# Designed miniproteins, single chains, continued (4), part 35

Each design is a single chain, and the fold is of that chain. pLDDT is the mean over its residues in the fold that is shown.

## One batch from the design tools (miniprotein)

Design m13273
Fold by ESMFold2-Fast:
Structure m13273 (fold): chain A 86 residues (1-86)
Amino acid sequence: SMEDIENDPLMKLFEGGNAFNQGKLEEAKKLLEEALKEAPTALGLAKLGEVYEKMGKHEEALELYRKAAELAPEASWIRKALEEAE
């Protein structure tokens, strides 16, 4: 396979989610930002928004949720995250 797991955005998204669940907010932020740099996805943006929300950065979280909703307007869970952050 031509897959490079070291820079796999899906792997970093998974690791970022795990770090968030463990309360490792700075590590979660780093991993999710790296994932988004390679592949900007609605899920990645929404997860980074959750990290910023837990860090008390509500305005940054709101902006990330808005971008996520724009990429995936059909994803009701992202729209609910945006409404909850407002």
Scores: mean pLDDT 79

Design m13274
Fold by ESMFold2-Fast:
Structure m13274 (fold): chain A 60 residues (1-60)
Amino acid sequence: SPKELERLKMLKLLFQIAADTTEWLLEKAPDMPEEVKEHQRENLELLRKKVEELEKKIKE
């Protein structure tokens, strides 16, 4: 439905913003403990995966 498509586009935008923000924080806090950086990198990968999944649904 058109309303469902709009919802998916909004969710994609929100996950993209979250991913971009996480990447920015990793760049601006390089002295962060390695364990914390690793956890944030894993979170970034999950956020990017969500963006890809939503993009696939939008294109279907």
Scores: mean pLDDT 84

Design m13275
Fold by ESMFold2-Fast:
Structure m13275 (fold): chain A 70 residues (1-70)
Amino acid sequence: SLEELKRKLAIKQMVLAILEAGRDYLRKVMEKADGETRAELERQLSRDEATMAEVKKEIDKLNEEIKKAE
């Protein structure tokens, strides 16, 4: 149903917002980090950005499904 698709979209948008906030916080922490800690945070940022890319693809797919249901 259209309502179910819109609910799924809202949840994915919330997840993306949480991930974006986490990325911004991680970047802020990285500004004060050096050496091994900095390298570990950079690896975490890379993983988080990959997860965000997947969530964005899911949002795009849901938007297309909603347009077809309208």
Scores: mean pLDDT 88

Design m13276
Fold by ESMFold2-Fast:
Formats: C-alpha cells, structure tokens, sequence
Structure m13276 (fold): chain A 72 residues (1-72)
C-alpha cells in the first residue's frame, strides 16, 4: 500500500540523514571520543526517523544537523 511505502521511505530517509549529519560532525570534530560519536549517531537516528514522518527532507536535515552539532 502507498501508506506502508511512505512509512518505509520515511524510515530510510531518516536513517540516511542521521548518517550524513553524524559523518559531517565527526569529520569537523577530530577530537571526539568514540563514545561521543556513537551518542551523536544514536540521537541523530532517533530524531531523523521521527521527523522524516512529518517534515520535509530539508527540514529534517536542518534539525538533525543542529542536534548533532549541539551534542559535539
């Protein structure tokens, strides 16, 4: 169904945004410990998936990146 497809697409979009934001933040902050990198990834993943269900891709990316930078 179109609904089930939209949910799957939202989850994968959220995951892709979280991975991208985490990679960008860890690349800019070379002194981040591994535990902090994992924290950023997990928090970004949760937020990205949640927002991808209701927000545009651009807005989801903005919010996830903001959260990732705050955690760094």
Amino acid sequence: SSEARAEVDAVFLGMRIALKATEEVTSKHPDLPKSKQLEIFIESMGLGIELAFTESEEKTYEKVKEKAEELA
Scores: mean pLDDT 84

Design m13277
Fold by ESMFold2-Fast:
Structure m13277 (fold): chain A 77 residues (1-77)
Amino acid sequence: MAAELLEEAARIAREQGVEEAAEYLEKAARAVRAGDYEEAARYAQKGLEEAKKAGIEEAVELILRAAAALGEELAAA
């Protein structure tokens, strides 16, 4: 779920021409799939910052939903 949300956010960012946000979000999604949640959080935070700067609200919402899902999984571990 979280990785899919980050991948969708990366797709939206790339379509809007915000390559930096897309790259960070793709790295975050890969980190989630690898179980590297610390790396995932760092890249997701960077992707969120770039998406906010560019005003891509749809991507921002997806990143925040992914972060919430990861936070719940980590708190339940």
Scores: mean pLDDT 80

Design m13278
Fold by ESMFold2-Fast:
Structure m13278 (fold): chain A 88 residues (1-88)
Amino acid sequence: SEDVSRVIGLILRVIGALEEGNFEEAIQDLKALADYLESRGFTKAAEIARQGAKEAEEAYKNGDFEKVREIVLQTIKEVLKALDEEEA
């Protein structure tokens, strides 16, 4: 579906930013993913993405870039799980 393609595209954007070491962009892209999910009615997945972005932003402010990476990757995993569970 168009929704699946858009979600995959947004997730790839987040991962790409992390691989480039652009943690501010990765956090912003994770917020964009949350906004998109909310706009499509995936409320639980959107809340997970939003909370993950907040936690990643706090780690970034503390200079803990490894923790930013871990939080963002864990958040993506949890978003994908929530989306799978909403189809069950």
Scores: mean pLDDT 86

Design m13279
Fold by ESMFold2-Fast:
Structure m13279 (fold): chain A 71 residues (1-71)
Amino acid sequence: MAEEFRRNILRLTAQQEYGITDEAEMERWFEEQIAELERSIKKYEELAKKGDQVALNKLIAERILLAFYRS
C-alpha cells in the first residue's frame, strides 16, 4: 500500500509537470531524478559530516525521495 501510494505521487508529478504518459519515458524520468538525487545526497553528506544541521535535514529528505524512486 505505502509503496503504491508513493509511486502514484511520482506518476502524478511526472504527468502534471512534464506531461509524461508513456511508461518508458516515465522510467527514464525516474532515472534522471535518481541520478540528480544521488549527486545532491553526496554533497549534503559531506556538509553534514562537518556538522551542518541544515545539510543533515536535506540529506534525510533526499534519501526519503531516493527511496521513493527506487521502490
Scores: mean pLDDT 74

Design m13280
Fold by ESMFold2-Fast:
Structure m13280 (fold): chain A 105 residues (1-105)
Amino acid sequence: NKEEEEIERIRKVATYIVDNYEKNKEQTEKELEQAEENVKKSEDKELAEENLELYRKVLELIDKGVEYMKETLELIDKGESLEKIREKFEKALEYFQKARELLEG
């Protein structure tokens, strides 16, 4: 069944993303604290503050993407339609794409 295969693929991707986010959350928080401390020691405070705000914006977009991935997994567990599962999964991917574009722009 192609629908069941697609749902299983989405489940695997969403689970991988959520698990990696949760596993790395403490490390990401420490890196953010270190980045905030580095701004205080920077010779170019304005540039360092702009880079920190960009990093915070990227993390906010990633957090929203992960929340949509969690919603995707909840919909799969509830046996919701593939259409509803895809909608939440695609929203998560849109947030990760926005985060990537912000880092690469």
Scores: mean pLDDT 86

Design m13281
Fold by ESMFold2-Fast:
Structure m13281 (fold): chain A 92 residues (1-92)
Amino acid sequence: ASSAVQGAVQAMDAARAEGGTVSARIQGDQVVITITNAGPRALEGAEQAVRNAEAGGGTARLEKRGDTLTLTIGGLSVTDQTAVVLRAIGLE
């Protein structure tokens, strides 16, 4: 799996462990992950996902609004985009 997918999965898993909720959608050539009720581990995971995506030659943006995090990742293949969305809905 790409480092960007791994980072996104880690952020989503951290969010769920802290009682947050996760959703993801495909928007053009980007995946948008929304985490609500985000705790400190979800924030750390999202920041790591940005670093992993950039290290892999992709793009990522993290926006924080209160306890809501929006993580946008670009440069993923269709297979990787699908993998992130399936993980967000709990289907893996």
Scores: mean pLDDT 80

Design m13282
Fold by ESMFold2-Fast:
Structure m13282 (fold): chain A 66 residues (1-66)
Amino acid sequence: AVAEAERLVREAERALAEGREEEATRLSIKASQLVGAGPAARRMLAEGATPEDLIRFARMGVELAR
């Protein structure tokens, strides 16, 4: 659901701010999955996207699903 995806994006932003890049990546991909953009997020990761890029993408997905 959108509310859960939004929560995961906030958790990913906190994880990144705390230097937990792997956790930030995991949470951002899960958020993207909840708004139907999981495959696209996984492709971005495979192509070298940063945690910042993945969080931005997930946030966009949440905004469009509101």
Scores: mean pLDDT 85

Design m13283
Fold by ESMFold2-Fast:
Structure m13283 (fold): chain A 68 residues (1-68)
Amino acid sequence: SVEELHRRLLEKLDEFIEKNKDDPEKVAFYERLRADAEGVLADPRATDEQKRRFFEILLEYVEEELKK
């Protein structure tokens, strides 16, 4: 579900923020991504398909960043 993907994304964003807690610019960047994800989830004009695609792309990006 869209909500499941959003929850997984938030978990990975929280993991990245904790890993980079001493880097305020990275924390601020990932906090903005969290806010953007909430905005997409709440957008009544976006379809579930569009929301799923957005969250899948963003989740893949964050997971790759966590590997560094």
Scores: mean pLDDT 80

Design m13284
Fold by ESMFold2-Fast:
Structure m13284 (fold): chain A 63 residues (1-63)
Amino acid sequence: MVRARARGGAAIALELEAGGREGDVVEIEFVDETRAVIRLPDGRELELSTAAAEDLLSRMELL
């Protein structure tokens, strides 16, 4: 499990998909080699491919 703060383009992507906002701290769980789950502070979850989750993480601030 990885914690990261949403910034810039990653915050916009989270806002459009699951109602996240810039500055939100999310938890990312890499379930397997192909899938990851992002948990938002309000309890909503977004399922992504591992590649998409890694791309989002590269645009976020790691905690």
Scores: mean pLDDT 73

Design m13285
Fold by ESMFold2-Fast:
Structure m13285 (fold): chain A 82 residues (1-82)
Amino acid sequence: PKLKLILPDGKVVTFEGETAEEVAEKTLEYLKKYLIDVEKEDEEKVEEFLEKIKEGIINSLEAQDEVEIDVSRFLELFKIDV
């Protein structure tokens, strides 16, 4: 499976792995660091948000070999869930 992460600045980051779980873990680790280091979000809030979306990412990767995620959409949802 393969996942393309589209960052708010238009940069695309690609994650590849043998399993949906492997690709999801790589994606979530990147998103955690991005949200904490770049967006300056609280670590606890980020971890809670990523746990909620993990199952959805895995299910999408199991249904499709290639998945694209727009981080700007995630940031919009993340800020509304306060």
Scores: mean pLDDT 74

Design m13286
Fold by ESMFold2-Fast:
Structure m13286 (fold): chain A 89 residues (1-89)
Amino acid sequence: EKRKEIIARLEELRAATTDESVRELLDSLIEEIENGGVSVEDIDRMLTVLDVTLAEKREAGRLTPASEAGLAAVRAALRRAKEIIEEAE
């Protein structure tokens, strides 16, 4: 149930985002979580990708309020997913 809740939240973020890279990231996250193969290591990798994306956009002067809010929301959802997996059960 909690996994489905996270997926629903990620789908909402995907629908709201206009950033192609954030959308692609969300699609990958949803697929991995749905397949039940997502591990703490996978989530840590995803968080790293978010940090790199944020840094790249900031350096390029392409960080918009919408992109920043979208990335922050995805990060919060990933941290919640990590907590659920780590607490195992």
Scores: mean pLDDT 71

Design m13287
Fold by ESMFold2-Fast:
Structure m13287 (fold): chain A 86 residues (1-86)
Amino acid sequence: MKVEEVLKEVKEMVDAGATAQDLIDYAIKKGVPKSVLEEMIEQGIDPREAATAGLIVKAEGWPLTVENVKKAIAKYSSEISKILYS
């Protein structure tokens, strides 16, 4: 999946009323490790941002680590903000 497709799918889910838990569950289903998402949430990162960034890391083909999820949040901050906080 391309990053643009991830952003589109997450936006469609949010527009349809998806909860933070729905986004987390979707990210896990798509192969983002639950342990990575849990660590991000424990560090105070919004669960929806963590889930979206995890999906972006997978789409980019980067290793699914906390460090790379944080890099995705930084790199795609404006795009993530527009879909989650519009």
Scores: mean pLDDT 85

Design m13288
Fold by ESMFold2-Fast:
Structure m13288 (fold): chain A 96 residues (1-96)
Amino acid sequence: SAAEKLLEFAQRLSDAFRAAGATHQASVTTSSGKTVTVYAPDPETARALARAFGRALDAAEKNGVSFEEALKIMRETLAEEYRRLGAPGVPEEFEL
């Protein structure tokens, strides 16, 4: 399912950030009760990722959107969060 692919993507991103020494984490719980933990180099990025994954996962689980549409929702949410934080846009590792 799209939700399963998103959870795999969250795991891959968390693994990459942990390999780079990231220690900050944030969690999101899906409508199915699954908890996803994301790692990031700073707490603002961790919260932004958690919000983006939460929104994309809700769209996949509740509205049945495709994985590609869920990734679009995630990228748009990340862009909004980064703009709110005054950052110069989404980091290139999230450009898919």
Scores: mean pLDDT 74

Design m13289
Fold by ESMFold2-Fast:
Structure m13289 (fold): chain A 62 residues (1-62)
Amino acid sequence: MLTPEEEAAVLAVNAAAQERYGVGIDPSRPEAEAVARELAAEGLISEETLRAFLAAVEKIRS
């Protein structure tokens, strides 16, 4: 199960992806990490959000 911080990070990354690309992101998809890192590199999400999102992706894929 995801922590509240990880769930918040998934929602934040999805919102940023929706704003930037016009589509949300599924954390179970193989491209999810690359998209989240791109959003962080562009300053659209924080480093804290990126770390929590990557932890969520790992739990979802495990």
Scores: mean pLDDT 81

Design m13290
Fold by ESMFold2-Fast:
Structure m13290 (fold): chain A 62 residues (1-62)
Amino acid sequence: AAADAAAQRAGALGERYVPVIKETNAEIEKYDAEHPDASKEEDFARIDEINQRLAARVAAEA
C-alpha cells in the first residue's frame, strides 16, 4: 500500500535525521552555555543559523 511505502521512507529518514538532530541540539546547548545572557533576538538568529545548517546536511545526504 502507498501508506506502507510512505512509512518505510519516513523510518529511513528518521534514522538519517536522528544523528544530525542530535548534533544540532548539541550545538544549540553549547551556544546557550556560551551565551547565557543573550537576548531572545540573538538566540533566535543563532537557532535559525543552526537549523539552516541542519537542512543543508540533510539535503547533502539525500
Scores: mean pLDDT 67

Design m13291
Fold by ESMFold2-Fast:
Structure m13291 (fold): chain A 63 residues (1-63)
Amino acid sequence: MEAELERGAALTALATYLAVEKREGNEEGVKIAEEAMEELLETEDPEEARELVTKTREKLDAL
C-alpha cells in the first residue's frame, strides 16, 4: 500500500518534470527525465524511487 503510493507519486513527479522540460525545449532535461522514468520501472524499493526523484530534480536544477 505505502510502496504503491510512493511509486505512483514518483512516477507523477518524473512525468511532470518531463512535461516541463519538453515545454521549455530543453533536450538534456528531457533525456534526464526519460532516463529516470525508465529507471523507476526497474525499481521495486519505494525508498529508491523517492531517492531517484530527488536525484533527478538535482540534475535538472544543475542544468
Scores: mean pLDDT 78

Design m13292
Fold by ESMFold2-Fast:
Structure m13292 (fold): chain A 68 residues (1-68)
Amino acid sequence: SSILKLIGLALRAIGDPDLEAEIVGDNTLVLRARGRGAATLREMHAYVSKDPSLSAELAGDVLTVTGK
């Protein structure tokens, strides 16, 4: 269930040359911003933080999203 949300976020990120996306294990998505991608990463953090089935942590240019 949560993996489908992570796949959706990864597909959104893949279209952005300033973002890198990687799915780690079964339930974790790591997004990394390059320069211009930092604002988009902050917006994505705000968006996923509203979903109670996801845990989101933003550390510098790295957003880690974990499915519960």
Scores: mean pLDDT 80

Design m13294
Fold by ESMFold2-Fast:
Structure m13294 (fold): chain A 112 residues (1-112)
Amino acid sequence: AATPLQEYRFSVDVDEIAGVPVVKAKGFVGEKRVDGRLERITVAIAMETEDGKYFVYIFEFDLAAPAKWTKEEVKDFEEAVKKAKEIAEENADRISESEWENKSEMPFEPLP
């Protein structure tokens, strides 16, 4: 059965996931479908926290099993963004970067 996009449409409170105030975040969502059925969603969020740390938070959901948030600390925000995008793109048919942030900081893309 096809999963409607509205079931996948959600918002993420990055401060709550991080457990500390987040200064900057950028997220990616990867979607995998087989024969029109949504099999897997990967959410990967690059975060900078108020204590000057950088993380990638990962949530993977499939129709067979619930996922858990995992995290990896990285050296800077650019590395966090790169890793988050790579994780979301892995085994994904489609990627997006905006549907799941709601009330925590999500600054516009840094100008070069």
Scores: mean pLDDT 65

Design m13295
Fold by ESMFold2-Fast:
Structure m13295 (fold): chain A 91 residues (1-91)
Amino acid sequence: MTDVPLSPEVEAAIDAIPDGARVVVSFGPTGLLLARTVAEKIRARHPSVEVTVALGVEDVRKAIEAGADAVLTTNPEIAREAERLGVPVFT
């Protein structure tokens, strides 16, 4: 696996994810590679977690409607939308 260094905030967010959760990862359209890397690290550390990568706020909304329990993002627009829909945000 390609090892990409993540920010301490993102590493802490990954560690905070509860086992068995359904998590959406998104950093916006320009953050797709980072989101994929974070999703791979979540799967490696939390094999019971179901991880979905989303491009932007609309895709995050759709994933939440499909049953996602939590959102991992550093994007403030995505975080606000998740909070509006009553879903916890890891950042």
Scores: mean pLDDT 77

Design m13296
Fold by ESMFold2-Fast:
Structure m13296 (fold): chain A 67 residues (1-67)
Amino acid sequence: MSEEERVELAREIARIGEESGNPEDIEAADKAGVLVVLGRYDEARRVIEREMGPEAAERALRLIDEA
C-alpha cells in the first residue's frame, strides 16, 4: 500500500468515527488513522477493537481488511 493510499484509508476511518457522533469513537478513529499512516495495521486494529463501539469498529476493521 502506498503512502497516499494509507492517508486515504485514515481519512475513511476518521469519517466512520465522525458518523458515529460519539467523542470516544472520534478519538479512537484518529489514533487508528495515525497508526495506519505509519503502516502499523495490527496496532490500529487493536485501538479500534478496544476503544470504538461495536458498529463503528466493525466498519473500520472492514476498511483495513479490504486494503
Scores: mean pLDDT 83

Design m13297
Fold by ESMFold2-Fast:
Structure m13297 (fold): chain A 58 residues (1-58)
Amino acid sequence: LPKMDATIEVGDLKVTLKNITLGEALEEGLKLANETGKPAKVTVKNGDKTITYLMLPV
């Protein structure tokens, strides 16, 4: 699987993960959303493309 850098923002928290898969970034975002009860914004950069996902607590 391709590796990329991801930034996760939830509430006032911001974490950056490097050299991870998209799946790992989304799993960490969901974990943080569930721990805080707030939506987590996961932004991944793959080359010149930036994609943002919103992970909602369940």
Scores: mean pLDDT 80

Design m13298
Fold by ESMFold2-Fast:
Structure m13298 (fold): chain A 69 residues (1-69)
Amino acid sequence: EELRKIAEYQDEAARGNPDALKKLMELLEKLGYAKYRIVKENGKDVYEFEGPPPAEMAELMLEAERARR
């Protein structure tokens, strides 16, 4: 279920949907895959990630893609 949501939010964020990006960040943090903080630059919120490493992130993306169907 969560992996399917990750794939869905990732696709919507890639289409330029900021709400989907926010939900993706919240879901990844909830699942323990990433931590982020919001830094304000030029009046915009920027998300700064603190993990996991790229290899583990790639594995997560593959699992999310399989769950998406």
Scores: mean pLDDT 66

Design m13299
Fold by ESMFold2-Fast:
Structure m13299 (fold): chain A 80 residues (1-80)
Amino acid sequence: DTREIFRRLRERGDYSPADIVREIFEKYGLTKLAEKYAEAVERIEKATPQERNRIADEFSKELKEKYPEEIKKYKDYMLK
């Protein structure tokens, strides 16, 4: 879940958000999503707390539109 990733990032203080996201997605073999998510996380870190939730939601939607194959792969993996 996207929210689990962001929760993990919040718990870490000594690792960059981008590194954590990349590591998580790499475990699932979703290297394209890893890079895109890392970029989004860096943007979110620059935003206000209120804007962060909206940016996260919008980016999640855009990833499903632009990278449906990778999203499908991730969900298929989770459903198994």
Scores: mean pLDDT 67

Design m13300
Fold by ESMFold2-Fast:
Structure m13300 (fold): chain A 59 residues (1-59)
Amino acid sequence: MKLTEEQKEKIIERLKKELGFSDEVAKGAVEGIQNALEKYGNLDKIKPEEIRKIAEEVL
């Protein structure tokens, strides 16, 4: 599915509210996940464990 800019902003706000991330950390996490998707081409090549590691590294 195509992610709209509004959906990306909602994800950032949700990360800030639920996980207590700062704007910089939340943006870094979203960009890290999106960069991995672009680099590997699809979600099937990225294991859930790798996505969690990206989120933890931005912490």
Scores: mean pLDDT 63

Design m13301
Fold by ESMFold2-Fast:
Structure m13301 (fold): chain A 57 residues (1-57)
Amino acid sequence: SREEVIKKAREIIEDLLKRGVPPEDAIKATSLELAYEFKLPLDEAERIAEEVARELL
């Protein structure tokens, strides 16, 4: 579901940011993981990762 995708994106981005990964790189890495795990088109995964990152920053 969209809720599961958003939850996973938040967990990945928060973890990467805590490790000192720059936001742009965290978004890219998260997008790839979401596309792979949830079988989403990469452009859709990128939009979700960017939305979640904006909420956290």
Scores: mean pLDDT 85

Design m13302
Fold by ESMFold2-Fast:
Structure m13302 (fold): chain A 96 residues (1-96)
Amino acid sequence: MSPEELLEKGREALRQGNYDEAIKYFEEAIEKGDKETRARAYLMLGLAYLQKGEYEKAIEAFDEAIRLTDPSSFEGELLRALAEIVRAIAKNILKN
C-alpha cells in the first residue's frame, strides 16, 4: 500500500471514529512516506490523538508536522498553519 493510500485509509478510519486504526495507518504512512507525506501523516496523527483525548501525544505529533513542513511551498505553509492552530487548541485543552 502506498503512503497516500495509507493516509486515505487513516482519514476514513478517523471519520468513522476508529481512532486506534487511524493511528496505525498514519504511523505506517510516516514509516514509508517522503518528507511531505510524513508532515501530513503527523498532522493527521495529532488529530487522531486529539480525538482520543491524548493531548500530550497530539502536541508532539503537531510539533513533528510543523518541523517537517516546507515553508517555501503553498501546501507546506498551509499544513504548518493548520498544525499550529490545532496544536494551540490541544495545548489550551490540556491546560484546563
Scores: mean pLDDT 82

Design m13303
Fold by ESMFold2-Fast:
Structure m13303 (fold): chain A 80 residues (1-80)
Amino acid sequence: LSEELQEEITEAMAEITLAVVKTAASKNKSLSDEEAETVTKLIRKLVEQGFLDTAKEIADIVFTLDMSEESKKKIKEALE
């Protein structure tokens, strides 16, 4: 993996995360533990790559959804 490819992968991950969150919001307004774990990993990667604003926007949308307390804590931790 080249440094340039890392940026492209991060942007693709952000788009995938938004699609997952949007689908959950439109259907049940909730995230499964598996979906929340995937979102948490993607947010953490975005923060690590310096895309903090994008990570925060995704997290804000995610926090409008119903999810377990464990999942909420993991997402908050990923932003810190």
Scores: mean pLDDT 73

Design m13304
Fold by ESMFold2-Fast:
Structure m13304 (fold): chain A 61 residues (1-61)
Amino acid sequence: GALEEEVRELIARGKEALKKGDYETAIKLYQSAVELAEKDPRLAPLREEALKGIAEAYEKL
């Protein structure tokens, strides 16, 4: 559904920011994905992926 598509798009954009070294931007995008994914328990795997992205970005910062 639309919510899942928005979460996946935010995660994809976060991954691109990580590749470019834009760690602060990556954290912001992943945080938005976490927030949105929390609205539907079926999106728990995507929420976990976004949280791992946040952790990776902070390790690089």
Scores: mean pLDDT 89

Design m13305
Fold by ESMFold2-Fast:
Structure m13305 (fold): chain A 86 residues (1-86)
Amino acid sequence: EELQEKLREAQTRLLALDIARKIFESMLKTRDELEEKIKNGEATPAEIALYNELKKRRPQIEADIAELDAEITRVRGEIERLKAEL
C-alpha cells in the first residue's frame, strides 16, 4: 500500500517535470521563431522586445532544462526501484 502510493506520487512528479521541460523547450522554440521573424523584417516592436528578453534568459533557460533532465533521470530511477519492490 505505502509502496504503491510512493510509486503513484513519483509517477505524478515525473509527469509534472515532463510538462515543465516542455514549457522551457517551447520558450527556446519561440525565441528561434522570433529570431527568424526579426531577420525577415516581419516582427512587431513587442515581438522584438520578447525576443531580446528570451535571448537574455537563454543561458538560464538552458540551465533550468539541464536541472529538469537530471531530476527526471532521478525520478525515473526512483520509479524503477519502487516497481522492483512491488
Scores: mean pLDDT 85

Design m13307
Fold by ESMFold2-Fast:
Structure m13307 (fold): chain A 73 residues (1-73)
Amino acid sequence: SLKEKLEEAKELLRLAYEKKDGNAFARLVDLIRSLFDPETARKLILEINAAIEAKKLEEALKKLEEGFKQLEK
């Protein structure tokens, strides 16, 4: 379900942020690319990566939630 995919994405984002886990980030990127069109996926990945680099985990999580909300339309 979409809810289960969002929870998976949030967990991968937390692992990438808290543990600097490149494998978790790669899995998050793959998950996003599997669910979104290429243009939307690229934009979302860039926004999440920018938030991670700025040490804004809550902002990165919000970007994920907003992106997934668009899939419900």
Scores: mean pLDDT 84

Design m13308
Fold by ESMFold2-Fast:
Structure m13308 (fold): chain A 78 residues (1-78)
Amino acid sequence: ELEELRKKLEELEKEDPDSVAWGRAFVDGLLKAMKDEEPSEEERLRLELKWALVFRSIQYLLDGDEEKAKQYEEELKK
């Protein structure tokens, strides 16, 4: 199962490296927020894969308009 999770994550990373990078960053942030409670390597990989897929779905469903609006709003406040 652990090797299968790793292979799935690697395949997704080849197709959509941004979603995987975002998923990993999100999970890393969550783990830091969880104090000293550290998940197993299997749980970590499962979370990374899950969130990478979530971010891919969000990217696909959300128009660039919301992402651009947020970026431009930040820039205009500057």
Scores: mean pLDDT 68

Design m13309
Fold by ESMFold2-Fast:
Structure m13309 (fold): chain A 67 residues (1-67)
Amino acid sequence: LDEAAEELVRLAVEHLRAAPTIDDDSLKQAVTAAAKRLLDKGYTPEQVSRAVARALPAIRAAAEALA
């Protein structure tokens, strides 16, 4: 769980850094892209869902810092 959440934050921040603008739409796209990559790595939908819930505050904080 914690490892999946940390990986989701890392992947989402990577996506945000590549985005031309940092806003709510880019944040949603970053989270969606990171979640898909976790599924591709073999995490279950339940694990990804819990990771998203745990990671969202950190991802939002990173987006605010990058904006």
Scores: mean pLDDT 80

